# Ledger of designs, part 70: designed miniproteins, single chains, continued (2)

Each design is a single chain, and the fold is of that chain. pLDDT is the mean over its residues in the fold that is shown.

## One batch from the design tools (miniprotein)

Design m6577
Fold by ESMFold2-Fast:
Structure m6577 (fold): chain A 80 residues (1-80)
Amino acid sequence: SPERERLEKEIEEIEKMMEEAKKAIENKDYETAEKILKEIFGKLMGVIGEASRLDDVETLERAGRLHDEAEKMMREVKAS
């Protein structure tokens, strides 16, 4: 469906943002990493809400994994 295709593109965008956050952490640019991670959390909440409405279990599982990874990165940023 068009809604499923849109969610897939949103997940791909979030995955790219995750890589940018990882690079910022590697460069010890924790301010940039925190900003990107906050935007990732906002986008993930939107994706989770829409995927739940559509009963899109695959997208929910993918979003859950990305959320867990983003939380790990945020903990690293906050510990620095």
Scores: mean pLDDT 89

Design m6578
Fold by ESMFold2-Fast:
Structure m6578 (fold): chain A 56 residues (1-56)
Amino acid sequence: SPEEDRLARLKELRKQMLEVGKKYEEAVKNGDTEKAAEYRAQMEKLRAEMKKLVAE
């Protein structure tokens, strides 16, 4: 069903968010400002996609 497909995609996006979040924390800990900014942008994109799926 469309609802089941939506939930499956949301779970995949959540997994990606956790992975990128860990990389972001590592970059911040290492003082790698450029990498931290890249991972922050990726997390913002993932968050926006998750919000669209919840709103639909």
Scores: mean pLDDT 84

Design m6579
Fold by ESMFold2-Fast:
Order: structure tokens, then sequence, then C-alpha cells
Structure m6579 (fold): chain A 85 residues (1-85)
């Protein structure tokens, strides 16, 4: 159920519509805050770090906020790796 939603929102990050991508980022961050599933958190972290490389500043800003709200060690490392790329 939650894994299926993560996959759906991750696909929405490929949308041509900036507002759809921003919404997908917020939804992924919301799921991350509510889950203790390490595999799901890793998948969400990967999707959010990909959003940090988005061409649109609104999407990148949303991804930073979503990752900061989660506060997980694995997510923090993924953010640092993306920012140093």
Amino acid sequence: MKEEKVEEYTELLKSKDVKVRVEAVYKLGEIAKETEDKKLLEKIAEALTEALKDKDEEVRDAAILALLEVGDEYIEKKVLDALNS
C-alpha cells in the first residue's frame, strides 16, 4: 500500500508539470515522516535526492524541505551526496 504510493509519486516526479512534481515531493516527504520501513525510506530518499537535481527551483526547494523534515541519517547522507555532485 504505502510502497505502491511511493512508486506512484516517484513516477509523478517525471511529469512535465512543475506543480505536479512539487506536489509529488511533498507527498513523498509526508510518507517518509509516517513510516518506519527502512527500505521504503531509502526509496523515498533516492526519489527526493533526484528531485534536488530538478531543473526547476520550486521542485528543488520542496525536496530540501521534505528531506529536512524527515531527519533520518540515511536521508541526510543522500542529500549531501546529491549536493556534492
Scores: mean pLDDT 75

Design m6580
Fold by ESMFold2-Fast:
Structure m6580 (fold): chain A 61 residues (1-61)
Amino acid sequence: HMSRLERAEKILEELVKKYNITDPEDIERLRWVAEYLAGLPSVTDEQMREVLENLINFFKS
């Protein structure tokens, strides 16, 4: 049984790898947001991915 926090970490790791994010400050910001969203019981894994991907696109723009 995977906790919400463990799922958030897995999603973050997948996105960091997928988008080749190497800046440790950007990774830390994404981690903070992922942990915050993991604390919200109504947020789904898919919604978390969408929010994090939108932030990644914002950082790259």
Scores: mean pLDDT 81

Design m6581
Fold by ESMFold2-Fast:
Structure m6581 (fold): chain A 58 residues (1-58)
Amino acid sequence: SSQAESLLNQGNELFSQKNYQGALEAYKQAGKLASPDSEIAKLADQKGCECVIKLSES
């Protein structure tokens, strides 16, 4: 698997643990490494936005 895929999975684990700061970092890196039109890039962007929303509530 690509490093982007690994980072997306890492972000998902952190998100499920409610570590939104860590999840956001992992998703940002996943998005940078993924192809712009890939499912990984879309998921990283979507989950990154969810992390930002969660962090804005803090």
Scores: mean pLDDT 82

Design m6582
Fold by ESMFold2-Fast:
Structure m6582 (fold): chain A 67 residues (1-67)
Amino acid sequence: SPEELIEKARQYLEKAKEFAEKGDLETASVYLDKAERYATGAAIEGHVEEAQELAKEINEIRKKYGI
C-alpha cells in the first residue's frame, strides 16, 4: 500500500541520518536512495503530499552532507 511505502521511506531516511551523523556518507547515500525510491513509489500510488515532504527532507540531508 502507499502507506507502507511511506513508512519504508521514513525508516530508510532515519537510517541515512544515523550513518551520515557518524560520517559514513557512502552508507548514508545508499539509504537516501532507498528512501527516495519508496517515496517516489508512494507518490505514484497517490500519496503525493507525504512523498513531497520526504523528498524535501532527503534533499536537505544531501545538501547538509554533500551527498
Scores: mean pLDDT 87

Design m6583
Fold by ESMFold2-Fast:
Structure m6583 (fold): chain A 106 residues (1-106)
Amino acid sequence: SEVEEILKLTEGLPEEAQALLIATALYVLGYSLEEIEKKLRELGFDEDIVKEVVTLLEVVESEGRDIIEVTRILLERLISTEPEEKRKELLEQAEKALKLIEEIKK
């Protein structure tokens, strides 16, 4: 399933980046914000990360913004805080996950 592929592609990314990509995938698949919150908790993400990601999705929905574009910008910011030697690999991994999510949205 697409969700299982996203879970595999996000392994080894910073926790905030993992949660953001998984939440974006679930949102694109038509899950409600309440269902996304529950699934992130079931996957063991910290409550602060879950709240932050769900709040982001609420803002994106209310503003009618492109979720893929917003997620890409935030992933670049999150990964920019990682050690320089890992940034390229993490960005390539995150972009691969985003491309799969973009294909699901079509």
Scores: mean pLDDT 86

Design m6584
Fold by ESMFold2-Fast:
Structure m6584 (fold): chain A 65 residues (1-65)
Amino acid sequence: MLSAAQREAIAARLREAAAASKDPETKAALLEAADLLLAGAPSEEIGAALVKALNKTGDESLFQV
């Protein structure tokens, strides 16, 4: 399970990537994953959103802790 500090760090990174993205689907996927991380959503929902964002970006470095 990710700590609150790790969730905040990943969420901030995802939001920055979303702000830089010009593709609306990629932006939406990144923001959804960030919001779920910050809200403390169930691990299954967070995992699904992170996989969706990964599939849109192809950049695993965004998800490193």
Scores: mean pLDDT 75

Design m6585
Fold by ESMFold2-Fast:
Parts: C-alpha cells; structure tokens; sequence
Structure m6585 (fold): chain A 63 residues (1-63)
C-alpha cells in the first residue's frame, strides 16, 4: 500500500486527531500504514495530509 495511489470509494468525514476529509472519487497517495485499519495519505488535489480508514479506499495503481 505505501507508495500506491488510491481512490476514495465513499465520502469520508470522520473527525479525529489528524484525520482527513475526503469526497468520493478523491485520489490520495498512501504515505504510511499505521495499523490494520488506518493509513496516512496525501490528497493529490489539495496537498493536505491526514489519516483515513483503509476501508474508505480502493488502490488504483502506483505513483
């Protein structure tokens, strides 16, 4: 997963420390796997970084 591009399959609007809001169809670069359920990503459209759930993402390729 690290170094891969993923696409948000749903809107992700959860609030928490360092979480990132995503809209369905947003593309992100996976920077770090934190645990079995969460990754740190960079939104490729906004440049913002934050934590999202792996289940909200579909990997589409490598950067």
Amino acid sequence: MVGEIAEAVHDFTETGPNTLVLKRGDRVLILEELNDSAVRVKNLATGEEGIVLKLALRVIGRA
Scores: mean pLDDT 77

Design m6586
Fold by ESMFold2-Fast:
Structure m6586 (fold): chain A 78 residues (1-78)
Amino acid sequence: SSTIRLNIIHDLEELKEEVEDEPEIVELLEKAIRALRQGDTETAIEYLEKARELAEKKGNEELVKKLERIIKAVREYM
């Protein structure tokens, strides 16, 4: 669904604003958004998983939870 894709992209754009102090995570989120816009769901998941791993290494449990929720939505609905 284009509506689900747009909602996920919107959530990722908001998440980028929340983590603007974390440039490596921002770059991964931008790559995921680009992949989603191109319909490359598998590449988007790979970048989101990398962002989650980096967030976990940095001890940002809230960001890990938000990324896991988004990854689940991408896997189930796209």
Scores: mean pLDDT 87

Design m6587
Fold by ESMFold2-Fast:
Structure m6587 (fold): chain A 58 residues (1-58)
Amino acid sequence: MERDKKAQEYYDKGLEAYKNGDYETATKYFDEALKQNPPSGFLLGRIQSKRNEAKKKA
């Protein structure tokens, strides 16, 4: 599914920014991943969880 692939790509970019301490950029990438509305509930849940962590640290 193309949406899952794009969501995963944005999620990976968000994780990279998160590891670099750039929580604002990480949050933006996670928000973009969520906009892809991935049909995988597991992936959706992981993105939401990490986005909330990044936002709390920003």
Scores: mean pLDDT 79

Design m6588
Fold by ESMFold2-Fast:
Structure m6588 (fold): chain A 68 residues (1-68)
Amino acid sequence: GASEAAKLLVNLINSGAEEVVVELADGTVFRVGKDNPTGLTGAALRIIGENPERVVIKVGDKVYVFEE
C-alpha cells in the first residue's frame, strides 16, 4: 500500500539512489534525489496522506507498483 511505497522511497534514497521518480494515480510526478531531502519528505507525506489506490516508483531501469 501507500505506507510500503513511502518506506521503499525513503530506503532507496538512503541506500544511495541518485534519483527516484514517483508517480501517483492522479498523474502527479515527483523527482527525488539525495540532494533534495525536503522533496523526499513531501513526496512520502503525500503518498501516506492521500493513500492513493496506486503508486509507481521508478529507479533506474526498475519499476515498483503499489496497489491496495
Scores: mean pLDDT 73

Design m6589
Fold by ESMFold2-Fast:
Structure m6589 (fold): chain A 74 residues (1-74)
Amino acid sequence: MPSAQEMLDRVEALFKRVEAKLEKENPKTLKSIRESLEHAKQLLENGEPEIRVRIEVGVTESMILMEEWLLEKE
């Protein structure tokens, strides 16, 4: 079963994959995603329940996937 840290690592890898394209196409969304990712890291560091960290990471992943889809579609 993946831990909250493993989920965070996966989402960070996904973010790195799209980061360069996002920087060129939508720098404002890039900033928002970075802030959401930093918030998830802070929750994990502060010892928040694992389920809460997983939810925040999942929301951040959805933001990245939605933006990647929009950049490829339109």
Scores: mean pLDDT 79

Design m6590
Fold by ESMFold2-Fast:
Structure m6590 (fold): chain A 85 residues (1-85)
Amino acid sequence: SMERLAERVAELASTVMSPEEAERVRELLEEAVRAEKAGDNEAAIEHLREAADLVASHVPKNLEEEIDQAMVLIAIGVAIASLRS
């Protein structure tokens, strides 16, 4: 489910990002879930893309953060691919 995926991605992003940026990622993921529930897959994809761009802009401090960042980006990419099929 998109809602469950968004919640888990937001939790993982909070371990990598600053609290302010993690909250913005969470808001973008919640907007993506709302758009998907409304049947607007294009809007959902754009919100997911914005979340991915924000996550990708973060410079990880260590290998653990780099792995967590990569996992977040992979999860968002899978969500986008699912909405495009």
Scores: mean pLDDT 86

Design m6591
Fold by ESMFold2-Fast:
Structure m6591 (fold): chain A 68 residues (1-68)
Amino acid sequence: DRELKILTTMGLAGRPLTVREIAERTGLSQSTTSRHLRKLEEKGLVERIPGKGYRLTDKGIQWLLESL
């Protein structure tokens, strides 16, 4: 599951990650990563941080813990 891989990568980082950083860490393309991040943001599991990229929300952290 690409969404789980993205969320796990973000959880391990403990800081906002750019689309490029997430793509490099997951082995996904930037286009695929951006598309999944948009869907995860719509679900409230990640949020955009201006100038820093994306981070997990508290909801995203809880969802990830339930999915592992």
Scores: mean pLDDT 84

Design m6592
Fold by ESMFold2-Fast:
Structure m6592 (fold): chain A 74 residues (1-74)
Amino acid sequence: SSDERQRRLLLGSARTLREVVEQLHAEGKISEEEARELLELIDRAVEAVRAGDLATAQRLLDEAEKRLAELMKK
């Protein structure tokens, strides 16, 4: 179903973003605090997917991507 496909895409995006955040932190490109805040958004998005709140999950992942993009512009 469309809903099942959306859940899979959101969980995939969350996994990819988590890996990127962890890699950037390991390379010293973002601070421990910045990494922690981004990972918190990603974890909340995963919980929203599990609760069936796909709109909240998308919003949280979009927020994480936006914050990460701003950090990378510095």
Scores: mean pLDDT 88

Design m6593
Fold by ESMFold2-Fast:
Structure m6593 (fold): chain A 59 residues (1-59)
Amino acid sequence: EKELEALSAAIEAGDPEVREAVRQAHRDLLNGKSLDDVAKELAERLGISEEAARQILEG
């Protein structure tokens, strides 16, 4: 998906908004939230699909 490719590029470029969203998602995973819940919240925050959010968290 174009959204996944654009966000992967933004993460690699160090975009502070995307970086903070992904950092918060990783904190939520460490605190015991399920991957599905965290992916849903990340998707809503970044305006992308849950599938794209899951792929970002897997990378």
Scores: mean pLDDT 73

Design m6594
Fold by ESMFold2-Fast:
Structure m6594 (fold): chain A 57 residues (1-57)
Amino acid sequence: DLKEKVSKYLVDEFHVPEEEANKIVNEILEENKDKSREEIIKIIERELGVEGVLEKL
């Protein structure tokens, strides 16, 4: 499942809380249903970087 893999990626690589990661992934997947897995992952990475979520570590 793409959602599970991306959520795990966000938690492991970006240290996003699991609950927040699941919400972000769900929103982006609904918004980008026609995009490839790689494109969706890049969008999530960019969104989190722009949001500054990664700096709360």
Scores: mean pLDDT 65

Design m6595
Fold by ESMFold2-Fast:
Structure m6595 (fold): chain A 90 residues (1-90)
Amino acid sequence: DKIKEYQERIKKNPNDSKAYYNLGLEYLSQYRYSDALDYYEKALKLDPNNQETLKKVQEILDNSHSTDPWVSSRFSGLESRAQSILDKYG
C-alpha cells in the first residue's frame, strides 16, 4: 500500500515534501482530486519553489475550466482552491 508507505515516511519526517507530493500523485491516480490537491498544497508549504508540484496544481485548475462538462464536473469545487494555491506559490 503506497499511501501507507508515504504516510509512514511523513510520520518519521514531517518535512519530507517529496512524500507529500507522492501522496498527491497516489490520490490523483485514484481520481481523488480533492485529496490530491490537499497533499500538493502541503508539499508546496515545505518546498514553495517546486515547479513540478505547481504544474500538477495548474493541471487541476485547467481541468476545472475544461469545455468538456464531463471533465470539468469531475473537478467541480476545486477551481478556487487550485487558484488560491497558484496565487500563493506560483
Scores: mean pLDDT 83

Design m6596
Fold by ESMFold2-Fast:
Structure m6596 (fold): chain A 100 residues (1-100)
Amino acid sequence: MKEEELIKKAEETLRKMEEAVENGDVDTFLRLLDELADIVEELVKTGNPEAIEKALELMRKAIELGDKAAQKVDPETARRLSIADVAAALRVVGAIEEVK
């Protein structure tokens, strides 16, 4: 898949994640976070430095949204969000290590 298409999909996924946070839809947010991580891994695998930089920016924004959501939910749900954020970040780091 071309980098431009992956970036567009990632940006669309991030917008849907923001809407899920606003609606209190944690399950949708978690699913979209996993989808975003998949897209970010594909961007990293292209080896294009600009695509990798954009992928990291999008992932950072997703983690910031998860942190905001965690502040508004019960402790159990907040823990699920924190674990998902860490898991997504580790996937991206692993993909970068494979390319470098």
Scores: mean pLDDT 80

Design m6597
Fold by ESMFold2-Fast:
Structure m6597 (fold): chain A 59 residues (1-59)
Amino acid sequence: SLEERLRRARQLTGQAQAALDAGADPAEIQALLDQLRANSFTPEQQRRLAVLEDRAAQR
């Protein structure tokens, strides 16, 4: 359902943020971002994803 996908996107966003803050393995971060991309449907979600992808690219 859309609600489940929105909840999953929020969970993945939190995990990606935590992984970036912790300096986790780039492959782990990329896997989280790939999952978040698959679960990002609104312009708001896409903007948040772009910020996280930009942060990952800076590392």
Scores: mean pLDDT 80

Design m6598
Fold by ESMFold2-Fast:
Structure m6598 (fold): chain A 113 residues (1-113)
Amino acid sequence: EVVLTQSPASVTVPEGGTAVLSSRASPPLTADDRVLWFQQRPGELPRLLIYDNSTRAPGVPDRFSGSVDLAAGTAYLTISNVQKEDTALYYSLVVRGDEVARGQGTLLTVVAP
């Protein structure tokens, strides 16, 4: 059984700022795990941003990046130069063999500078 805990639960960032969202697995992430990140705006289906820990999905801007720190057991989604349209819930999934675990999400709110 794998559990994902996302942090922070919510964050507010001014336009042009940087948001760093974390997802920690228990048991800790291993090299065989695969982390995905999704953006979900109100009333929309989730949009795939990152797969295979750090690979951007087609059409996703390069200001979105994924990384994994295996020593910390933590995956990160970094959003640089945040735009107003980035206001959304951001969810992580981990695939471990036949198991899939989903994080609770981080609510990102982007405000005027």
Scores: mean pLDDT 87

Design m6599
Fold by ESMFold2-Fast:
Structure m6599 (fold): chain A 70 residues (1-70)
Amino acid sequence: GMEEARELVREALRLLREGREEEALKLIQKAMELASDNPVLKRSLENALKALEEGDRVTALAGLHDALKV
């Protein structure tokens, strides 16, 4: 559900702040699957995932914070 997706986003933020980027990526992917019915949340998570894949941690952190505001 949405609460589960949000919990995964909070955990991904924690992991990313700790430098555990690969684990954060996996949680973002899982959160995206759970957010399939929320296009705004899914878009924020897709933006964060793409940013991490490109090595842009600043944009990824912003995307995860935006996901938590939805």
Scores: mean pLDDT 82

Design m6600
Fold by ESMFold2-Fast:
Structure m6600 (fold): chain A 66 residues (1-66)
Amino acid sequence: SLAARVEELRAMAARAEATGSREEILRLARAVAEEMLALVEENPELADPEEVRRKIEEELEKLEEL
């Protein structure tokens, strides 16, 4: 369920905060991006899923290069 996934994301966020690890932060960012894309794909009236996918990929690529 969405509620269970939100709890998983909270656990990832807590781990990222506790460790300050770039890898844990990137893992959280990717997980959040996946959920955002899934929500838009299920509700295409809110935004174009293909455009959102492209923007997410661009932002994650930039984040990985930092």
Scores: mean pLDDT 76

Design m6601
Fold by ESMFold2-Fast:
Structure m6601 (fold): chain A 68 residues (1-68)
Amino acid sequence: MQTEANRLVVKYAREVIDAAEAGDDAKVDETIQRLRQELLEKLGLPQEQADAYVAAIRTVADIAKAEA
């Protein structure tokens, strides 16, 4: 379960980083929302755990945007 969540997060993290570096805030938000939906609906993660992954991805996006 956690390994599948980590693989999904890594896949979406790349898309989020690319969007953040491009300054595409709308695409960052859409990609994070899609990740959150899949974590909750497809993997059945508790809301708190899904929110923790979302927070981690948002932090990575913020760092990528600041370094762009």
Scores: mean pLDDT 79

Design m6602
Fold by ESMFold2-Fast:
Structure m6602 (fold): chain A 60 residues (1-60)
Amino acid sequence: SPEKERLEILALFLDGVARASEYLAEKVEGKNPELAAQLRADAERFRTESENLRKQAKEL
């Protein structure tokens, strides 16, 4: 269904953003540990949202 495909695409997008945020956190942690911590927190939130969207898609 279009709804299922939309949720799966959004989940993939959020997972990608989470990975990018973790990568950036690693690169900046020596220069800006506060920003690195925020980026890691954001990555965790995006991963949780991605997992929830995948669960919703599987129920459709």
Scores: mean pLDDT 88

Design m6603
Fold by ESMFold2-Fast:
Structure m6603 (fold): chain A 71 residues (1-71)
Amino acid sequence: AREKAEELAIEAVRALREGDLEKAREYAEKALSLDPENLAARAVLKLIEDPNAKLTPEEFEALVRAALKAE
């Protein structure tokens, strides 16, 4: 379950980078349904709802790691 949530969080970050906010939200919500503690997916949803949202250091770190894997 957590591994699938990590894959979905990576897809959410990829969609966010491409400007596909609808897909980014869908993937992030699916990731959180499997692992509510997935910080990268939480960061994606925060940025979709408010592009100026302040991420915690942990959320930012998780987002960066997911972005590197989304390459």
Scores: mean pLDDT 82

Design m6604
Fold by ESMFold2-Fast:
Structure m6604 (fold): chain A 74 residues (1-74)
Amino acid sequence: SKAEEYYNKGLELFKEGKYEEAVEYFEKALKYAPPEDKGGILMNLSAALKKLGKDEEAEKAEEEAFELFAALPP
């Protein structure tokens, strides 16, 4: 899916230290991802934002991820 393609590209860019580009691709992945996949993407988005010193944005992404994880069945 497009979500998987964008997410995998974001992960590749993150591993290469291209954090700004990783953020762009994680955000693109979120646009196409179903709710059950968004939590994991948001956690990696948060990690990339922290690498860029965007701590407040990273915290918001992490909070949104935890809210989504809480909504999933155990």
Scores: mean pLDDT 83

Design m6605
Fold by ESMFold2-Fast:
Structure m6605 (fold): chain A 70 residues (1-70)
Amino acid sequence: GEEYLKKGEEYKKKALEAWKKGDLEKAIEYFDKAIEYYKKYYEITGDISPMIEVDIEEALMLIEHAVSKL
């Protein structure tokens, strides 16, 4: 189970790095991959929290991106 949590965290980190570089498309792709690994973690452990947290982080990124254009 922990291996999927770690992979989810790795993809979340890649998503944040892509966003920092201004590559929103790659950031979204990496967040989607993180969600898939956190979903596998949930299926094994019953812990849905990492999947929900990463989904919220993606939403906050999109809000920040929209606000930064003001």
Scores: mean pLDDT 80

Design m6607
Fold by ESMFold2-Fast:
Structure m6607 (fold): chain A 72 residues (1-72)
Amino acid sequence: SSLLAVAYNNLGVALEAQGRYDEAAEAYRQALQLKPDFANARLGLIAALKALGREDEAAEEEAAFYKLYPQF
């Protein structure tokens, strides 16, 4: 459901605003499971992973972003 993917993305944004980056990353991953082409959720996941110092995982998600959105 696209509505459920949007709800998980919005949850991730709210959790990031609270500094709850591990929970935010999980919410963004749930959004991406429902909608793998969800650019905003992937950008949110990258930001959360960087905030957590999980640089290798952030780099993997950045590579996926460039592969899925080569026109950015």
Scores: mean pLDDT 87

Design m6608
Fold by ESMFold2-Fast:
Structure m6608 (fold): chain A 83 residues (1-83)
Amino acid sequence: TEKKVKEALELAKEAKRLAVEALRKVSPDLKKINRAIALILRAIGLILDAEDLLKNGATEEQAEKLLKEAKELLEEAKALLEE
């Protein structure tokens, strides 16, 4: 699942970039941006947990479950930021 970890990290970088860009603009919906940031931070935590599991010889299935949840959170964050 190293490819899925890389894909999740790239998605997290993209979502973070969008959040930073939105914060620099005078935004009327700061609550939406803050929710997106919270989702990104949670997703990053899950990605790091998945990397630790893979480094410690855990099954790819265990890591993939965390990466799937992280991807879902990042897609939700992107949807909020792309509105």
Scores: mean pLDDT 80

Design m6609
Fold by ESMFold2-Fast:
Structure m6609 (fold): chain A 68 residues (1-68)
Amino acid sequence: MKREEIEREIELAMIRIIAGIAKILARNGKLDEARELLEEARERALELPEEIQPEALKIIEETEKEVE
């Protein structure tokens, strides 16, 4: 297993964790904090390799739709 492959899996897991936290914040009425967190996640996703960037952005976009 290549170190780069592990790092990519960790980056995607981090994006999923951030998305999960944003949904929790939104459910508790902290919509501004949720949106700010998703914006930070989007900036992070844009720095990811081409192979995983579309998946990361899809997670963020789907979460943005759920956050209102």
Scores: mean pLDDT 80

Design m6610
Fold by ESMFold2-Fast:
Parts: structure tokens; sequence; C-alpha cells
Structure m6610 (fold): chain A 60 residues (1-60)
């Protein structure tokens, strides 16, 4: 569902905002959960959005 996809993105964003050394690993775990829980059409853009958040956090 679209609402669940938005919740996954928000969860990943909040994890990355902590600045914890484990935050990227937590975001990757959320990607895994999204791939298992969402239909492919919804999972693909959700995963890409989370990957972009990880990239931005690592570039900071």
Amino acid sequence: SEKLAEEYVELARRALETGSPEAPSLALMVIGIAKLSLEPEVAEPTVREIEELIREAEAA
C-alpha cells in the first residue's frame, strides 16, 4: 500500500537523522522489509527513495 511505503521512507529518514554509525544499516534493513512487504510497482520507487536518502546522508 502507498501509505505503508510512505511509512518506510519516513522510518529510514528518521534513522539516518540520528547520525548513528548503525543508521545506514538500519536504512538498508528497511529496504529489505519494503521489498518483502510491498508489491513490486510500489516497492521499486520506495527503495529508490530510501537509497537516495542514504546517498545524501553519506555525502554530508
Scores: mean pLDDT 82

Design m6611
Fold by ESMFold2-Fast:
Structure m6611 (fold): chain A 68 residues (1-68)
Amino acid sequence: MKFTVPKERYDAVKALLKRLGGEILEEKQVGDFVEIVAKIPKENLKGLEDFLTNGPPEYRGSYEVLEE
């Protein structure tokens, strides 16, 4: 999956990804945002998506599922 998150939330999102057994493949800073490409186990993917989509607006990032 690819995530775009505010720079100020980067550490929290990175910690969450690692907790869910995610492997971070790539990280790029783009202005005030960080683009993260990570591989997440399917059993944990839905929980992560729910957190990113149903959280408060200030904590929402955009994400896309990369087909591998």
Scores: mean pLDDT 69

Design m6612
Fold by ESMFold2-Fast:
Structure m6612 (fold): chain A 107 residues (1-107)
Amino acid sequence: TAIQAEIINLIDRMLELGKKAVEAAKKGNTLEAEIELGMMRIVYAVIARLLRKHNFPEEVLRLLDQAMDKIDEAVRAALKGNTEEAERYLSEAERLLNSAKELIRQA
């Protein structure tokens, strides 16, 4: 449906912002990382509202929450210079977001 495609596109935008935050953090650009994370949270709030309005499973929102936590951990690891740990957390976030997109497609 049109709403499923819209939500999936917003999830992809959320991941793109998370990746930008991690890249800024790797460069030591803390302010840019915080701005990108803030934008990601705004996109998340829009997704959450659409999920509730259209009665999607609560598990979708839980997967998005877990993915955001992993992106926050990736940014913290990157700021500490722990690049391998940051990449691992980002990979986990991407897997969680892909699971959320699949649940949306099946709804």
Scores: mean pLDDT 91

Design m6613
Fold by ESMFold2-Fast:
Structure m6613 (fold): chain A 55 residues (1-55)
Amino acid sequence: SAEKRKEAEEKARRVAETAVEMMRKSLSEEELEKVYEEMFEAFLRLLLSLEEKSE
């Protein structure tokens, strides 16, 4: 459902934001943006796969 997708997107964003925050001191802004995008896409894909099977 659309609600399940929105929840997955929100969770993926929180994970990506947390990863960026933890790495801010070690990586450049360009590298952090890359980390955010890769983490968000990977987690969103994973969560959507799990939500499709979880009812």
Scores: mean pLDDT 78

Design m6614
Fold by ESMFold2-Fast:
Structure m6614 (fold): chain A 89 residues (1-89)
Amino acid sequence: MEEKLKKTDELIAEAKKALEAGDVEKAKELLKKAIEVAAEAAIEAGMDKKVVEEIKKLLIEAVDALAAGDLEKAKALLAKATEIGNAAA
């Protein structure tokens, strides 16, 4: 589990770095991977399903915002997802 949580954090950090560089497509791919890894880690750990769903919703909304070109909204959603993930871990 710890390794999957660490991978999720790394993927979110890389996505944020890609967004800062203006690479929206790379950020989108990294966020998609982060969602999958986070979901697996949370289920494996017996985490409250509602917390998992909340993190996933925020990351999905961030991907949608990136696809729409709304980088500011995507950054805000990523920050909130990170806060919830850290509080739940």
Scores: mean pLDDT 72

